Designed miniproteins, single chains. Designs and how they scored, part 70

Each design is a single chain, and the fold is of that chain. pLDDT is the mean over its residues in the fold that is shown.

## One batch from the design tools (miniprotein)

Design m2413
Fold by ESMFold2-Fast:
Structure m2413 (fold): chain A 75 residues (1-75)
Amino acid sequence: FIDEAEKKALELVPEEAQPYVREAFDRLRAGDFVGAYESLVKAIRVAKKAGATDEQIEEVRNLFVEAVAQRDAAA
């Protein structure tokens, strides 16, 4: 589930933002929710600068929130 959310998020963001999306999901897998959110915020800033739409940003946020909920439920 987390891997599918990461794959979809990577498809929604510009190439420049992809390293921060990967970092966010890696931190989420490690249980570092604070670090994961920090990486997501960086990814969103980079994506917006590179021309990502508000709809793309919202979908990335929703995918991340779903992944967090699934990770938290598994703990």
Scores: mean pLDDT 79

Design m2414
Fold by ESMFold2-Fast:
Structure m2414 (fold): chain A 73 residues (1-73)
Amino acid sequence: MEKKKRILEALRPVLEATVGPEIADRALQAAEKAPYDEIIQAVVDAMREGGASDYEVAVTEIALAVIKVIEDK
């Protein structure tokens, strides 16, 4: 629970900068409902439904993967 919250808090500014606050909020809500191992998939799916471009999705996937590695220490 704690690791998931910290990952989502770290991801928020990246999402807001990349896709704007509306899509960012939707993606964060989807991730909050998903199991820890499915947060990347939940974020990607929500971003795609929100109309995010392939570049925006790729940037967010890279950022989330880095954040997750750091928090998994």
Scores: mean pLDDT 78

Design m2415
Fold by ESMFold2-Fast:
Structure m2415 (fold): chain A 82 residues (1-82)
Amino acid sequence: MEELRREAEELLERYLAEDPRASAAQIAMRALAEGHSLELVREMLRIALERGYDPEAARDALRLLDEIEEYRKKVEEKKKKE
């Protein structure tokens, strides 16, 4: 738990240092594109919400991550079936 939160915090701070005008959605997309887990990206967005950074976009991004996870589960269930 603490390890995931620390990693998410460090990643968020690095992304904001590189692009301080990035939206919470852009940060989430970048992390996913770089191969980070959905769990890590969710933790980053939670930290952004706690800090008041782009809270509306962070909430929308969290909702989209939930939809992506549900879609991936449905696709993997079909693949595992045969």
Scores: mean pLDDT 78

Design m2416
Fold by ESMFold2-Fast:
Structure m2416 (fold): chain A 87 residues (1-87)
Amino acid sequence: MGLEYLQNHTKEEVLEEQRELAKGTEPVDQEALEILIQYIEGKLSLDEAARRLAELFPENSVQEMKDGLRQAKAMLELTDKAHKEAK
């Protein structure tokens, strides 16, 4: 997924599409995606989301999960802001 896709879609549209695509995946992958979405929506704290992801993927550290969550949220928030400012 490239920058052009994010420029043509809202944050909400990207998250909804990812939820639909995840319905055909393994339960652990569906749970991981839901944790990421809830964190981006502000329903889960960074610490709680990273802890839950580390429980699903114990080979990864909580710090690695926190770094990944921060990067994903920042990218989507920049896209959402640019789209809303274009209105």
Scores: mean pLDDT 70

Design m2417
Fold by ESMFold2-Fast:
Structure m2417 (fold): chain A 82 residues (1-82)
Amino acid sequence: MDKEKLKKLAEEYEKLADSAEAQGRFDIAGRYYYKAGLLYEHLGDYEKAATYFERSADYFEKAGNVEEAQKYRERAEKLKKK
C-alpha cells in the first residue's frame, strides 16, 4: 500500500531538486536527488536509484563537495550490479 506514497514522495523530491538547480543551489539540489535515490532504492528500482545518486553526485561536485560526490557515484555503481 505504501509504494505509491513513496513514489509520489520521490517525485516531490525531484521537483524540489529541479527548483534548487534552477536557483543555482547545487548543494540543495544534490541533497534532494539523493533523497529521491534512497526512495527508489527502497522501492527496488535500482536503475532509477543509481541515476539519482549519479545526478546527486554531479550537483555535489558543482557545489565543491567532491568527497560526497565520490561517495554517491560509488553507491550508484554498486546498484548497477544488482
Scores: mean pLDDT 84

Design m2418
Fold by ESMFold2-Fast:
Structure m2418 (fold): chain A 94 residues (1-94)
Amino acid sequence: SLEELGEEVIKLGEELLKLGQETSDPYLIEVGKQLIELGEKIKKKENVKEAGEQLIKLGEELIRLGKLSGSPEAVEIGERIKELGEKALKLSEE
């Protein structure tokens, strides 16, 4: 459901925000905040298609940056974000 998907996106955003704060990584802090905002929109069923498209773009950017920096962890997180965005798009069509 959109409510469950939104909660999953928020949870991932909270995890990345905490990791960014612990590692002093401003990019992870920003990504975490964006995921929380997008997850709240999905949970409220507001602009779900646009939120899904933004998640896909964010995931693709993190995959690109992870490959450039040699970070398999960043690539994995980006792939997970992209998958959540694709699920949001699928549910927005139903």
Scores: mean pLDDT 85

Design m2419
Fold by ESMFold2-Fast:
Structure m2419 (fold): chain A 73 residues (1-73)
Amino acid sequence: MVKPLKRTPEIEELLEWIEKKAEELKKKGVSDIEVEIIKGVAEMAAAVPVTLDDLELARELAEKAIEEGEEYL
């Protein structure tokens, strides 16, 4: 099993945000499979060891993954 690289409140908040965005995509009519793929990519971005500045970059990457998922349909 993959262990979390860092257990900070900021990373946990980012993962919760990704989960909420996945629910938003489902409400927009994105398929469950596509939402899981987008969520997985965003979670991988969040798993990189990060500083607070890198956390903002991880959020931007997650947002781009979600946006790409919307454009793919």
Scores: mean pLDDT 64

Design m2420
Fold by ESMFold2-Fast:
Structure m2420 (fold): chain A 60 residues (1-60)
Amino acid sequence: SLREKLLEYENQMEEAFKNGDDDAAEKIFQEGLAFLKEQNASTETEVAFKLVYIGLKNEP
C-alpha cells in the first residue's frame, strides 16, 4: 500500500508537470512528503521520492 500510494503521487506529479501546472505538482509533492512522514517512512524512501520530484521538474 505504501508503494502503491507513492506511485499514485508520482503519477499525479508527472501529469501536473505535463500540463504545465508546477503549483499543483509542488502541492502533490508536499502531500506525498506529509504522507511519508505519517507512515514513518525511512529517510531513503523520502530521498527517493524527492529525487522523483526533481527529475520530473527538470524534464525537457
Scores: mean pLDDT 83

Design m2421
Fold by ESMFold2-Fast:
Structure m2421 (fold): chain A 70 residues (1-70)
Amino acid sequence: MSPVEEAVARRETGVTGLSPEQLAKATRIARELLAKDPNISAEEIAKEIVRRTGLSFGKAKAIAEAVLAE
């Protein structure tokens, strides 16, 4: 697993019901956005994750923050 997937999995007590497929897809979206705009905020990444995956904003923001913390 990538370090980001492990970091989000460790936060799973706060992100209940997140499947490995949803986690992988959300992480890919976050990394894609960072590659296009290195100054992008966690909030903007979270909004795009919500739009593409249907995850709650709180779960999406946790994934976005984990990717930015790499």
Scores: mean pLDDT 72

Design m2422
Fold by ESMFold2-Fast:
Structure m2422 (fold): chain A 78 residues (1-78)
Amino acid sequence: TDKAQKAINDVNFKAGKALQDALDAGKSDSEALKVAAKTMQEEGQRKAQELKNAGDNDAAQQVLQASQTGTQNMLLQS
């Protein structure tokens, strides 16, 4: 749904910003990916809970699945 996609885009943006900020701070690629993965997991859980509280259970599940997949992919590269 549009709500799920907007939430996923926001989570991805924040994770990407966390990755870039960590790299700019002199962290290794591995350390930066771990920071980004943590941000994706935390923001994904937060957005999913907001959607669930609003009654958008399907959108909440889509956000959780996307965030879990993204987090796993980052950790596998770290």
Scores: mean pLDDT 87

Design m2423
Fold by ESMFold2-Fast:
Structure m2423 (fold): chain A 69 residues (1-69)
Amino acid sequence: MEELKQELIDIAKEASELLKKTTDPQVKREIIDLINEGFIAYSKGNEDEVKEIIERLRKLIEEVKARLA
């Protein structure tokens, strides 16, 4: 879990940097909600749920970056 916690923190930081670049309120909400869900999953000790949220955040980051290009 400690390695997943660090991975979650790192991906959340990257997602937070995208909040500075996007003006879309729906995208901002989705990023914030996924970050919150990830930390909630971590607090429950559900490793599979944390991994799933990290993958969802990675996918969202890629989609947002593609739209900004």
Scores: mean pLDDT 81

Design m2424
Fold by ESMFold2-Fast:
Structure m2424 (fold): chain A 92 residues (1-92)
Amino acid sequence: MKYETTTDESEAAKKVEKELIDYAKEKGLKGTILRALDPETGAVVSLITDPPPSEKERKIVDLAEKGEAAARAGDDATAEAYAAEILKLLAE
């Protein structure tokens, strides 16, 4: 992969990293920050939580991703079904 580093890309990455650190501190989360430079989208920064998200939280994220995929495919009924399952999990 070809990496092109600019001051703007570096500053954007540092800003996102700081926002993730501040977010983790506010929520009382511990985690590891991963930084990557994607030539297509610019700098990408991700927070990995420690401990990892609970099984329930992982299931909610999985359902949300599937719901978004169904909505993008024009299957609103399936998207609504996933949304209903998320609400049920949140009520537990």
Scores: mean pLDDT 58

Design m2425
Fold by ESMFold2-Fast:
Structure m2425 (fold): chain A 120 residues (1-120)
Amino acid sequence: LSELEKELLKKLEELGSLVEELFATAMKSSDPRVQELAEKTKKELDNLIEKMKEAIKNKNYIEAKKLLAEMNGILVEMYNEIEELLKENSDFELLEEIRKLYEKIKGTLSKIQELLDEME
């Protein structure tokens, strides 16, 4: 693996850890709708992360970029839905914790995009 491929795989592992932390945080909600949405999102993102690792190992960076765009879409949709549910429940402390994790995940996805743009 090239140094860029190693850095990409490391960022994907970091992303997986942040997704796990986001899931654990969302599961603190007493709202089953928040819990179900978090579980669904974790399964979808975990699947996409594994597909992206495979795409990178196969040097299919076009596919990796498509998977990254799909992950960004899922994350934004999930955050908007969880934000509305937590506001409905006046659970502003949990919303702030989830917002911080969302921002960290967005930052990691942005860094993955930068690394993919450096690869042929």
Scores: mean pLDDT 87

Design m2426
Fold by ESMFold2-Fast:
Structure m2426 (fold): chain A 100 residues (1-100)
Amino acid sequence: SARDEDVLATVERLAAEAVRAARAGDLERMYQLLDQIEQYAALLIHEGRLDLAERVVAILRETVAEVLAVLDPAQAARLREWAERSLAGLRALIEQQRAA
């Protein structure tokens, strides 16, 4: 739907901004933007919009991979820990909703 495409366009814009923040060395801004993408996924899961939530999770995963390529090893290790917790949490929420 047009509304779903608007959500995806917003998430893709946030993802691009997160990569730019990482390249600029603005890690605080990078984490704020990644957290906003995670919040979009969590909201969509809560609303039962699981197919759209899976697409947002895929964008988050891809964005994390792109950012990891830009960061130094210490910063990359911290982001990997954040991403493992974030993605595991979102996956658990999706599985709970699908089991209901």
Scores: mean pLDDT 90

Design m2427
Fold by ESMFold2-Fast:
Structure m2427 (fold): chain A 89 residues (1-89)
Amino acid sequence: SHKQLLQQIALALRVIGLEYNLETRPPSLEDAEELIELVKEAKEIDADEGVVRLLIRTAELLIKKAKELGDEELLKKAEEALKLAKELL
């Protein structure tokens, strides 16, 4: 349906935007919280595999960045996001 297509596109664009931000600036705990909310929204709309794979990729990027910073709280939240995203496959 039109609504489902728009929800998939809107979610994908938000994930891509977050991925871009993570590549261009230092990540924050707010970025991890946003990613977790995007994963929850993906579950609610039964997001397609392409969107789920974007979420997984973004979570893996955030984990890498958190490890580089030595930010244990950010790492824990990023790992939570990855686990939740993988459950959607």
Scores: mean pLDDT 89

Design m2428
Fold by ESMFold2-Fast:
Structure m2428 (fold): chain A 89 residues (1-89)
Amino acid sequence: SKREAQIAFYRELKEMIEAGAAPEEIARFIAETTLRLRLELNPDAPEEEVARARALLPGLVAETVPGLEATDREVLLAELDEQIARLEA
């Protein structure tokens, strides 16, 4: 389900952060997983739209990195724990 996929995403993201993954690696995982989940929900999306979305991934990674670098690890982990708890409620 969408809920289970979202919980799995947040748990994997939390594990990456706890393992000390670089901001670029975290940003890439967020961008790639978000696109994958979007495509799974819209399997009939035009191929040209999918290609355009994939072409935007490097830009999305570059836009996400500064925010991750500016945010304390403990704050990121706390936000993920809250999101997981809400989805499991």
Scores: mean pLDDT 82

Design m2429
Fold by ESMFold2-Fast:
Structure m2429 (fold): chain A 90 residues (1-90)
Amino acid sequence: SMFEEIIEELKKLKTKEEKEDYLSELFEKLKDKYKLPSEVALKIGEALQLLIVAKDFESAEKLFEELKKEYPEYKEAIDLLYEIAKLVAE
C-alpha cells in the first residue's frame, strides 16, 4: 500500500529535518493526487503544524477528526497525512 511504502521511506531518513521535508513533499503530492481545494489544504496544514511544531497531539487529533467529518471525500488523504505526521513528530 502507499502507506507501507511511505513508512519504509521514512525509516531510511536519519534526521528530524529530513523527515519534516519528506512530510512537506508528501503533502504537495497528495494535494495534486486528490485535487485538494486550497481551503482544505490550508486547514490540513494548520493541523499538521499543531502536531509537528506545537507537539499538541490532543488538539491535532481533534482537528484531524473534525476535518474528516467536514471533508469525508478527502478522508484517505487526511488519515494518511495524520498517521505520517505522528511518526515524524516522534
Scores: mean pLDDT 84

Design m2430
Fold by ESMFold2-Fast:
Structure m2430 (fold): chain A 82 residues (1-82)
Amino acid sequence: DDAAALEARAEGLKRLVDEMRDAGAISEEEAEELKRMVERLRELYLRYLANPSPELKEELERAARELEEKLREAHERYLARL
């Protein structure tokens, strides 16, 4: 189901964040921030699926864009260190 798929994706992203931290591409503080952003996005998506609203959609899209931007930056640093 959608909720189970979201949980699996969130865990996958958090695992990637841990790998990037362990490789020294990001700090422990940055890793914690990224994991918090993943959890926030998951929570917003679940709320949107349960009760869709334009306000929740805008908040979800904003949170997704912020996470994508920070993940892209962190991942680029990770690849540069390999």
Scores: mean pLDDT 84

Design m2431
Fold by ESMFold2-Fast:
Structure m2431 (fold): chain A 74 residues (1-74)
Amino acid sequence: MLQGKDAKRLAEMLVRLGYDEELEEPIKIDGVGDKLLIEAIKLLEKKENIEGPIDGVPDEKVLKALNKLRSQLK
């Protein structure tokens, strides 16, 4: 899993997209790839119908989906 600034940026993006509102607990933006960040990525993979395993790993397909969604926030 990503750590430090990359994990923090990913968590911030998922929070802005409202993914933490669908989880039992809020995603902590602290640069640690914790359980909630992984669950939010899995939720993104399900909602965006990303091909491949729903494993919470921020692979290339997940990052492309996040960039697309981020552009739609503007």
Scores: mean pLDDT 67

Design m2432
Fold by ESMFold2-Fast:
Structure m2432 (fold): chain A 58 residues (1-58)
Amino acid sequence: DYSDLMAELNKVPGVLLAYKDGDTIRVVVRGDTPDEVLEEIKKIAEEKGFKVFFQRMG
């Protein structure tokens, strides 16, 4: 379950790193990642019951 979620998130274009922090998934994305990609990541994680926190790298 969790391993499958991490594998799925790391396949999304613009995702540099995804990891668990308590009950939240932290996702580091490229600074130029479009908002529609962030919404897709959020849907994937929320479907599995996790909240998402995004960090953009320059």
Scores: mean pLDDT 78

Design m2433
Fold by ESMFold2-Fast:
Structure m2433 (fold): chain A 109 residues (1-109)
Amino acid sequence: SLAASKSAAVPEQPSEAEKEKRELFLKIATKVSETYNELVAEGKPLEEISKKVKEVLQEEMKEAYKEAVEKGSDPEVIELMKKLAEMSAEEAAKYLEATFSIDMLSLLK
């Protein structure tokens, strides 16, 4: 569901659907990064960090889907967030990293 920008060039003013996707993805990435940094600062072992980060990623994907539905977002946004909510943490992390250059996979390692 992520291709097909109406313009090949980056528009000065992206579509409302593109803005909503970016906002939801940034919210997910921010929460995952905050969780990772907190656990690192607390000196948690890598295995415990990885487990908690994956849990937060899954929770945030589900929350993004719920938010998109409640907000009455474009069907394209809702469908994308639903797909992310149904993905494993590893699949979602790869998708976010590949699509937005968000270093999600490093946060899970």
Scores: mean pLDDT 71

Design m2434
Fold by ESMFold2-Fast:
Structure m2434 (fold): chain A 84 residues (1-84)
Amino acid sequence: MLLRSAVVDAEGRIRITTPDGTVVDLTAYAPDAQPGELVVAPVDPETGEVDTSKLEIIRDMTSELAARLVGETLRAIGDLLEEE
């Protein structure tokens, strides 16, 4: 299971890019989302299917959760750079 995120655009549209590069429009599944909000949904990396029942709008984030997400992102970037 892979988490993918998208920012709601100026027109209220939500588009998530799956691991295979396909863009999935999720606008109809989060009609209460506002432009500029972050939406996350789990994606099956094998099939590319987005689980719309687990779609979440991120309006508030704890400092602990934010730090963890930043840490995971930095680790992924570090792996790509292959530099210590």
Scores: mean pLDDT 66

Design m2435
Fold by ESMFold2-Fast:
Structure m2435 (fold): chain A 90 residues (1-90)
Amino acid sequence: DVEKKLEELKEGLKAYEEYVELLKEAMERLRDAPALAPEEVRELGRKAKTLEERAEVEALGHPSEEAFLEALRRGEEELEEGVKEELAKL
């Protein structure tokens, strides 16, 4: 059973290491570019496990905090409409 637990821990650590490595590469690219390419955002998104990590990845796809907030605001407006439709079913 110890071997199985070690294997599960190794898999989890490897996934985290892969995500961190991709983030480091993304940060290096952002030194020379205003935002990550859509393909890079998608690749990082596949490795993101938490809502915080997903928000972090999404932000890297925008050239500024203002652009990211504008995208969030548009998404919130669409979600508000969807939530109202779902709540009407309850």
Scores: mean pLDDT 64

Design m2436
Fold by ESMFold2-Fast:
Structure m2436 (fold): chain A 69 residues (1-69)
Amino acid sequence: MTLEDLYELVRKVLEEHLKAGVPIDDIVESIIETLKEEKNKEMAEAVLRAFEDLGLPKEHIEKIKELLK
Protein backbone atom coordinates (compact mmCIF):
# COMPACT_ATOMS: atom_id res chain seq x y z
CA MET A 1 0.00 0.00 0.00
CA THR A 2 1.43 3.39 -1.04
CA LEU A 3 1.26 6.65 0.93
CA GLU A 4 -1.42 7.84 -1.55
CA ASP A 5 -3.50 4.67 -0.92
CA LEU A 6 -3.17 5.20 2.84
CA TYR A 7 -4.11 8.87 2.49
CA GLU A 8 -7.30 8.02 0.52
CA LEU A 9 -8.25 5.34 3.07
CA VAL A 10 -7.67 7.65 6.07
CA ARG A 11 -9.49 10.56 4.41
CA LYS A 12 -12.52 8.36 3.59
CA VAL A 13 -12.68 7.01 7.16
CA LEU A 14 -12.42 10.55 8.60
CA GLU A 15 -15.12 11.92 6.26
CA GLU A 16 -17.49 9.03 7.11
CA HIS A 17 -17.02 9.50 10.88
CA LEU A 18 -17.48 13.28 10.62
CA LYS A 19 -20.63 12.76 8.50
CA ALA A 20 -21.96 10.33 11.15
CA GLY A 21 -21.58 13.07 13.80
CA VAL A 22 -18.72 11.49 15.76
CA PRO A 23 -16.93 14.22 17.77
CA ILE A 24 -13.65 15.23 16.16
CA ASP A 25 -11.71 14.81 19.43
CA ASP A 26 -12.89 11.17 19.70
CA ILE A 27 -11.88 10.43 16.09
CA VAL A 28 -8.44 12.01 16.61
CA GLU A 29 -7.76 10.18 19.91
CA SER A 30 -8.74 6.84 18.31
CA ILE A 31 -6.38 7.47 15.38
CA ILE A 32 -3.51 8.54 17.69
CA GLU A 33 -3.90 5.34 19.75
CA THR A 34 -3.83 3.26 16.54
CA LEU A 35 -0.69 5.05 15.30
CA LYS A 36 1.06 4.53 18.67
CA GLU A 37 0.26 0.79 18.57
CA GLU A 38 1.20 0.26 14.89
CA LYS A 39 4.24 2.65 14.83
CA ASN A 40 3.77 2.90 11.06
CA LYS A 41 5.33 6.14 9.79
CA GLU A 42 3.61 5.90 6.39
CA MET A 43 0.22 5.68 8.09
CA ALA A 44 1.12 8.63 10.34
CA GLU A 45 2.16 10.69 7.26
CA ALA A 46 -1.14 9.81 5.54
CA VAL A 47 -3.08 10.85 8.67
CA LEU A 48 -1.13 14.12 8.90
CA ARG A 49 -1.96 14.97 5.27
CA ALA A 50 -5.64 14.06 5.74
CA PHE A 51 -5.89 16.20 8.91
CA GLU A 52 -4.33 19.20 7.14
CA ASP A 53 -6.54 18.79 4.03
CA LEU A 54 -9.71 18.53 6.19
CA GLY A 55 -8.67 21.59 8.23
CA LEU A 56 -8.40 19.94 11.64
CA PRO A 57 -7.13 22.05 14.59
CA LYS A 58 -3.36 22.66 14.85
CA GLU A 59 -3.09 20.84 18.20
CA HIS A 60 -4.28 17.59 16.57
CA ILE A 61 -1.88 18.07 13.64
CA GLU A 62 1.02 18.63 16.10
CA LYS A 63 0.17 15.37 17.93
CA ILE A 64 0.57 13.46 14.64
CA LYS A 65 3.84 15.28 13.86
CA GLU A 66 5.23 14.15 17.24
CA LEU A 67 4.52 10.53 16.24
CA LEU A 68 6.69 11.01 13.11
CA LYS A 69 9.80 12.04 15.14
Scores: mean pLDDT 76

Design m2437
Fold by ESMFold2-Fast:
Structure m2437 (fold): chain A 94 residues (1-94)
Amino acid sequence: SVDEEQLRIAKLAAEAFKKFLEENGVDRVTLEEFLEYMEKHLSPEDVKLVRPFVERAFKEYADEEGYLTKEQFLKFLEDNFSKEAVEEAKKILE
């Protein structure tokens, strides 16, 4: 179902985002850095699934220098995803 696909996308993106921030000791990331991280750590099929949503998050919610914070990423999810997907992403990011 569409809800199951949204949940999977939100979980994959949130887990990758959390791990990037924790492993690099930073609170923000660029699109280029995040895509490179996902391509290194996720399957090609999972990258293909989440890439359009990640690119949209950075295009619409990144700051003037192209950085996205955890709070901006959560706002993207809240504006574009189901309540269930948002709650699961919040659990991962906390």
Scores: mean pLDDT 88

Design m2438
Fold by ESMFold2-Fast:
Structure m2438 (fold): chain A 75 residues (1-75)
Amino acid sequence: MEKIEKVRESVEKVKQYVTPEQRARLDQVLSELEKDPTKENLKRLALEIARAAQEAGVPLLTIYWEDGVPVVEIE
């Protein structure tokens, strides 16, 4: 579905800037969301994206929810 594709795109954007360990964690949480698309799993993915970006020193401008999907804007 289009919403899952947008979430996958956000994860791929962040993965370019983070460590291999952080990439593995993001892949795990994304996989959990794809298997069971609950609000809890979606929130967990958003928090892991934010944490990974912060730990990697990536300048993250905004993380927001649009139609129940996390959107990540990185400068």
Scores: mean pLDDT 69

Design m2439
Fold by ESMFold2-Fast:
Structure m2439 (fold): chain A 57 residues (1-57)
Amino acid sequence: MDTDVDDGITGVMDYMDTMVGHGMMMGMMPIMTDTAMDVMDDVIGDADVGIDHMTGT
């Protein structure tokens, strides 16, 4: 079970962290975390449909 992390997934997480740090933090942090998880699930699902690799690990 080898899964290579796509730049997209890593980029999304890093981008979200940067955006949160920019001006949305205090009250928005839990919401942003939930959104990041949802986005990651969506990206992984999309990749799995295309390459059958991400979520198949």
Scores: mean pLDDT 55

Design m2440
Fold by ESMFold2-Fast:
Structure m2440 (fold): chain A 90 residues (1-90)
Amino acid sequence: SVREEFYANRDNIAPSADPDYVELIELLVSDEIDEERLSEVLRRVVEKMREKAAEAGVPEEEVRKVEEEFLRQLAEIGDMSVAKIRELIR
């Protein structure tokens, strides 16, 4: 699974990972999901992703595709639906 792959390669990801992204993954794989904290961290990570894309001049349509793929990956890591992830960021 993506979750198992992430943990197997965590040391390779950590040097390029934002602290909010690290916390997001840790929250998603926890046995008891703190939905309020997950919601806060998820919003920050998504906002940072949008800001970086805007700075790089990425078109809005491409940003939406990247965001949708990212949310799908997070849903897989957390063993939850994409709909649930979307509810957490609204």
Scores: mean pLDDT 71

Design m2441
Fold by ESMFold2-Fast:
Structure m2441 (fold): chain A 70 residues (1-70)
Amino acid sequence: MAEELAEKAEKALVRAILAIHAGDLATAEQELARAREYAEKLEKLGDLESAKRIREAVERAEQLLREARA
C-alpha cells in the first residue's frame, strides 16, 4: 500500500511539472493537491521518509507554479 501511494505521488508530481511547463496551471494545481494527499496518507501509514520526500518535491513545484502565475 505505501509503495503504491508513493508511486501515485511521484506520477502526480511529474504530471504537475509537465503541466507547469505547458502553461496548464489548473492541471498543475490539481496534480499538486493529489501529491499532497498521497503524502498525508503515507504519513498515516508510517512511511515518514517517502512522505517527507514527496512534501519537499511538492514545495519546489508549488514555487514553480507561483512563478508561472506571476
Scores: mean pLDDT 83

Design m2442
Fold by ESMFold2-Fast:
Structure m2442 (fold): chain A 88 residues (1-88)
Amino acid sequence: SQANRDQLQAEIDLLEKQLRELEEEVKKVPDPELKAKLEAILEQARKSIEEAKRLLEEGNDQEAMRQLMVAEALVVGAQAMLVIERKS
């Protein structure tokens, strides 16, 4: 339905905003090994968002939602790693 597509598009837009904010925070990470690991996680999140967009265009709303859940988990994981680093 259009309402379901609008909802998934809103979730994509929110995740893309969160990803951009995390990319800016990761640029500030002084540990090069942690920075590289975080950059790899954010690249995986971006790929999941792009796959979700493709699946949504194909009408596969259920699999698009699963890819967005993967992207959200990666974003949350990266946020947690940054919090731990800042406390160390």
Scores: mean pLDDT 87

Design m2443
Fold by ESMFold2-Fast:
Structure m2443 (fold): chain A 63 residues (1-63)
Amino acid sequence: MDEETRERVIAIANELWREDSLMPLEDVARAAAERLGVPESAARRVIEEAGAADPDSLPRAAA
């Protein structure tokens, strides 16, 4: 998976949790995977590695 695809997975995850902070990781990973055409397991791993699974675990870099 390239870096651009990883960033898109993270962006989708952050957007979904901004709308529903209680959304399970599995549902978020599935939505990102279907949106980008990648395996759900790959999307889940990217989200977990980036610390985007919990908005309190890693503050978003405000660009």
Scores: mean pLDDT 71

Design m2444
Fold by ESMFold2-Fast:
Structure m2444 (fold): chain A 89 residues (1-89)
Amino acid sequence: SELEEEIKKLLEGIFPEEELEEAKKTVTEEDLEKAKEFLEKAGLSTDEKSVLYTAYIMKKFNLSVEEGLKLYFEVETEEGIKLIVEAVK
């Protein structure tokens, strides 16, 4: 899904410049605070790009911090399992 692809980008630390530029135009201070709370609870970096990109995703998909965390940990778990399987082959 589109949301899963966005979460994968967040996991990889890859933030498309086009999406960051769009985020700067649409994200509010409240959205940024919400994104920072999400990132802190997820154990992720709270640098400017990570916060901005996370705020953009959360706003675009109308995610609460709780909903975002649930989705993030589901994607992280799936990708982590794939990495372990590849390392053991």
Scores: mean pLDDT 69

Design m2445
Fold by ESMFold2-Fast:
Structure m2445 (fold): chain A 101 residues (1-101)
Amino acid sequence: SESIEKLRKALVEDAEALFKVLEEEGFPKEFIEKIKNRMSEDELVSFALEIEVQAGLLRRAAVTGKVEETVEEIKNYLITKLGLSEEEAEAIVEALLKSLA
């Protein structure tokens, strides 16, 4: 439907905006290029939505005083569920933490 096509376009644009924010917060451009080169457009949209969920959990952890515990849980999720390397996962979490400061 037209509504679904508009939503899809908005989600693609949101995914690109997320990568730009991550780069501005120090996520290495080489990691962004590596991720984009190994994922389809649909996989990138799904990935961006998953990162937004993890960012929300991190914001909640900042309010409840459980940041260190939540950081380790997010890193493990990025590695085991999203297929990131340890270096990529650590760099994303660092960028998300900087975006919240």
Scores: mean pLDDT 85

Design m2446
Fold by ESMFold2-Fast:
Order: structure tokens, then sequence, then C-alpha cells
Structure m2446 (fold): chain A 78 residues (1-78)
């Protein structure tokens, strides 16, 4: 049982690290989008589209993290 809980927590932490990376990329592209939109270039739209893609993946990994952590917490209490 403990090894299973440890496995779930390790997997959850890996997902959290990946979610953090995706969030940083999203925030970076949002910053670039704002910067290039101020310059009246098509690059602002490109970076906004990239930010949207990273945001979708960030949300997906965050949901997976929350689910695995909830499963681990439930097993620890049983």
Amino acid sequence: MDSRIEELRREANDLLDRARSLRMNRDGYLLLSDRYDARNTDLGDVYRSLADSYDRNYRLYSLRYTRLRREADSLERS
C-alpha cells in the first residue's frame, strides 16, 4: 500500500513540475504577445495562439495532478 501511495505521489509531483514548465511558457508567450501587439505586428497574434496552446496543456496537467494527489490522500486515509 505505501509503495502505491509513494508511486502516485511521485507521478503527481512529476505532473506538477511539467505543469509549472507549461505555465512559464504560457506566461512568456503572453508577455511576448503584449510586446509585439504594441508594435502592430502579426507576431502578437502568433504568440497569443502559442500561449493558448500552452494554457490548455497546463490546465490538463494540473487536473491530472489534482486527481492523482486526491487518490493518494484517499489511499493514505483508508
Scores: mean pLDDT 82

Design m2447
Fold by ESMFold2-Fast:
Structure m2447 (fold): chain A 65 residues (1-65)
Amino acid sequence: MDQQIQDVNQYFNDFMDSISDVSQQSLQSARQVSQNSSNYYQSQGNTDMSDLYNQYAQVIDDFIN
């Protein structure tokens, strides 16, 4: 299994576990970073990482909206 995907997933899970302590501005910033990362990996042909970051952006967007 790809260690890079596991590391990114772990960091996102740690972030979500602290979500009650983060401001809405921080959540919006995290969503934007996730969208930018998804676009970056898509441009590199890394669809697995692109899909992972896109899922993160959607989860955050659903939470704040």
Scores: mean pLDDT 75

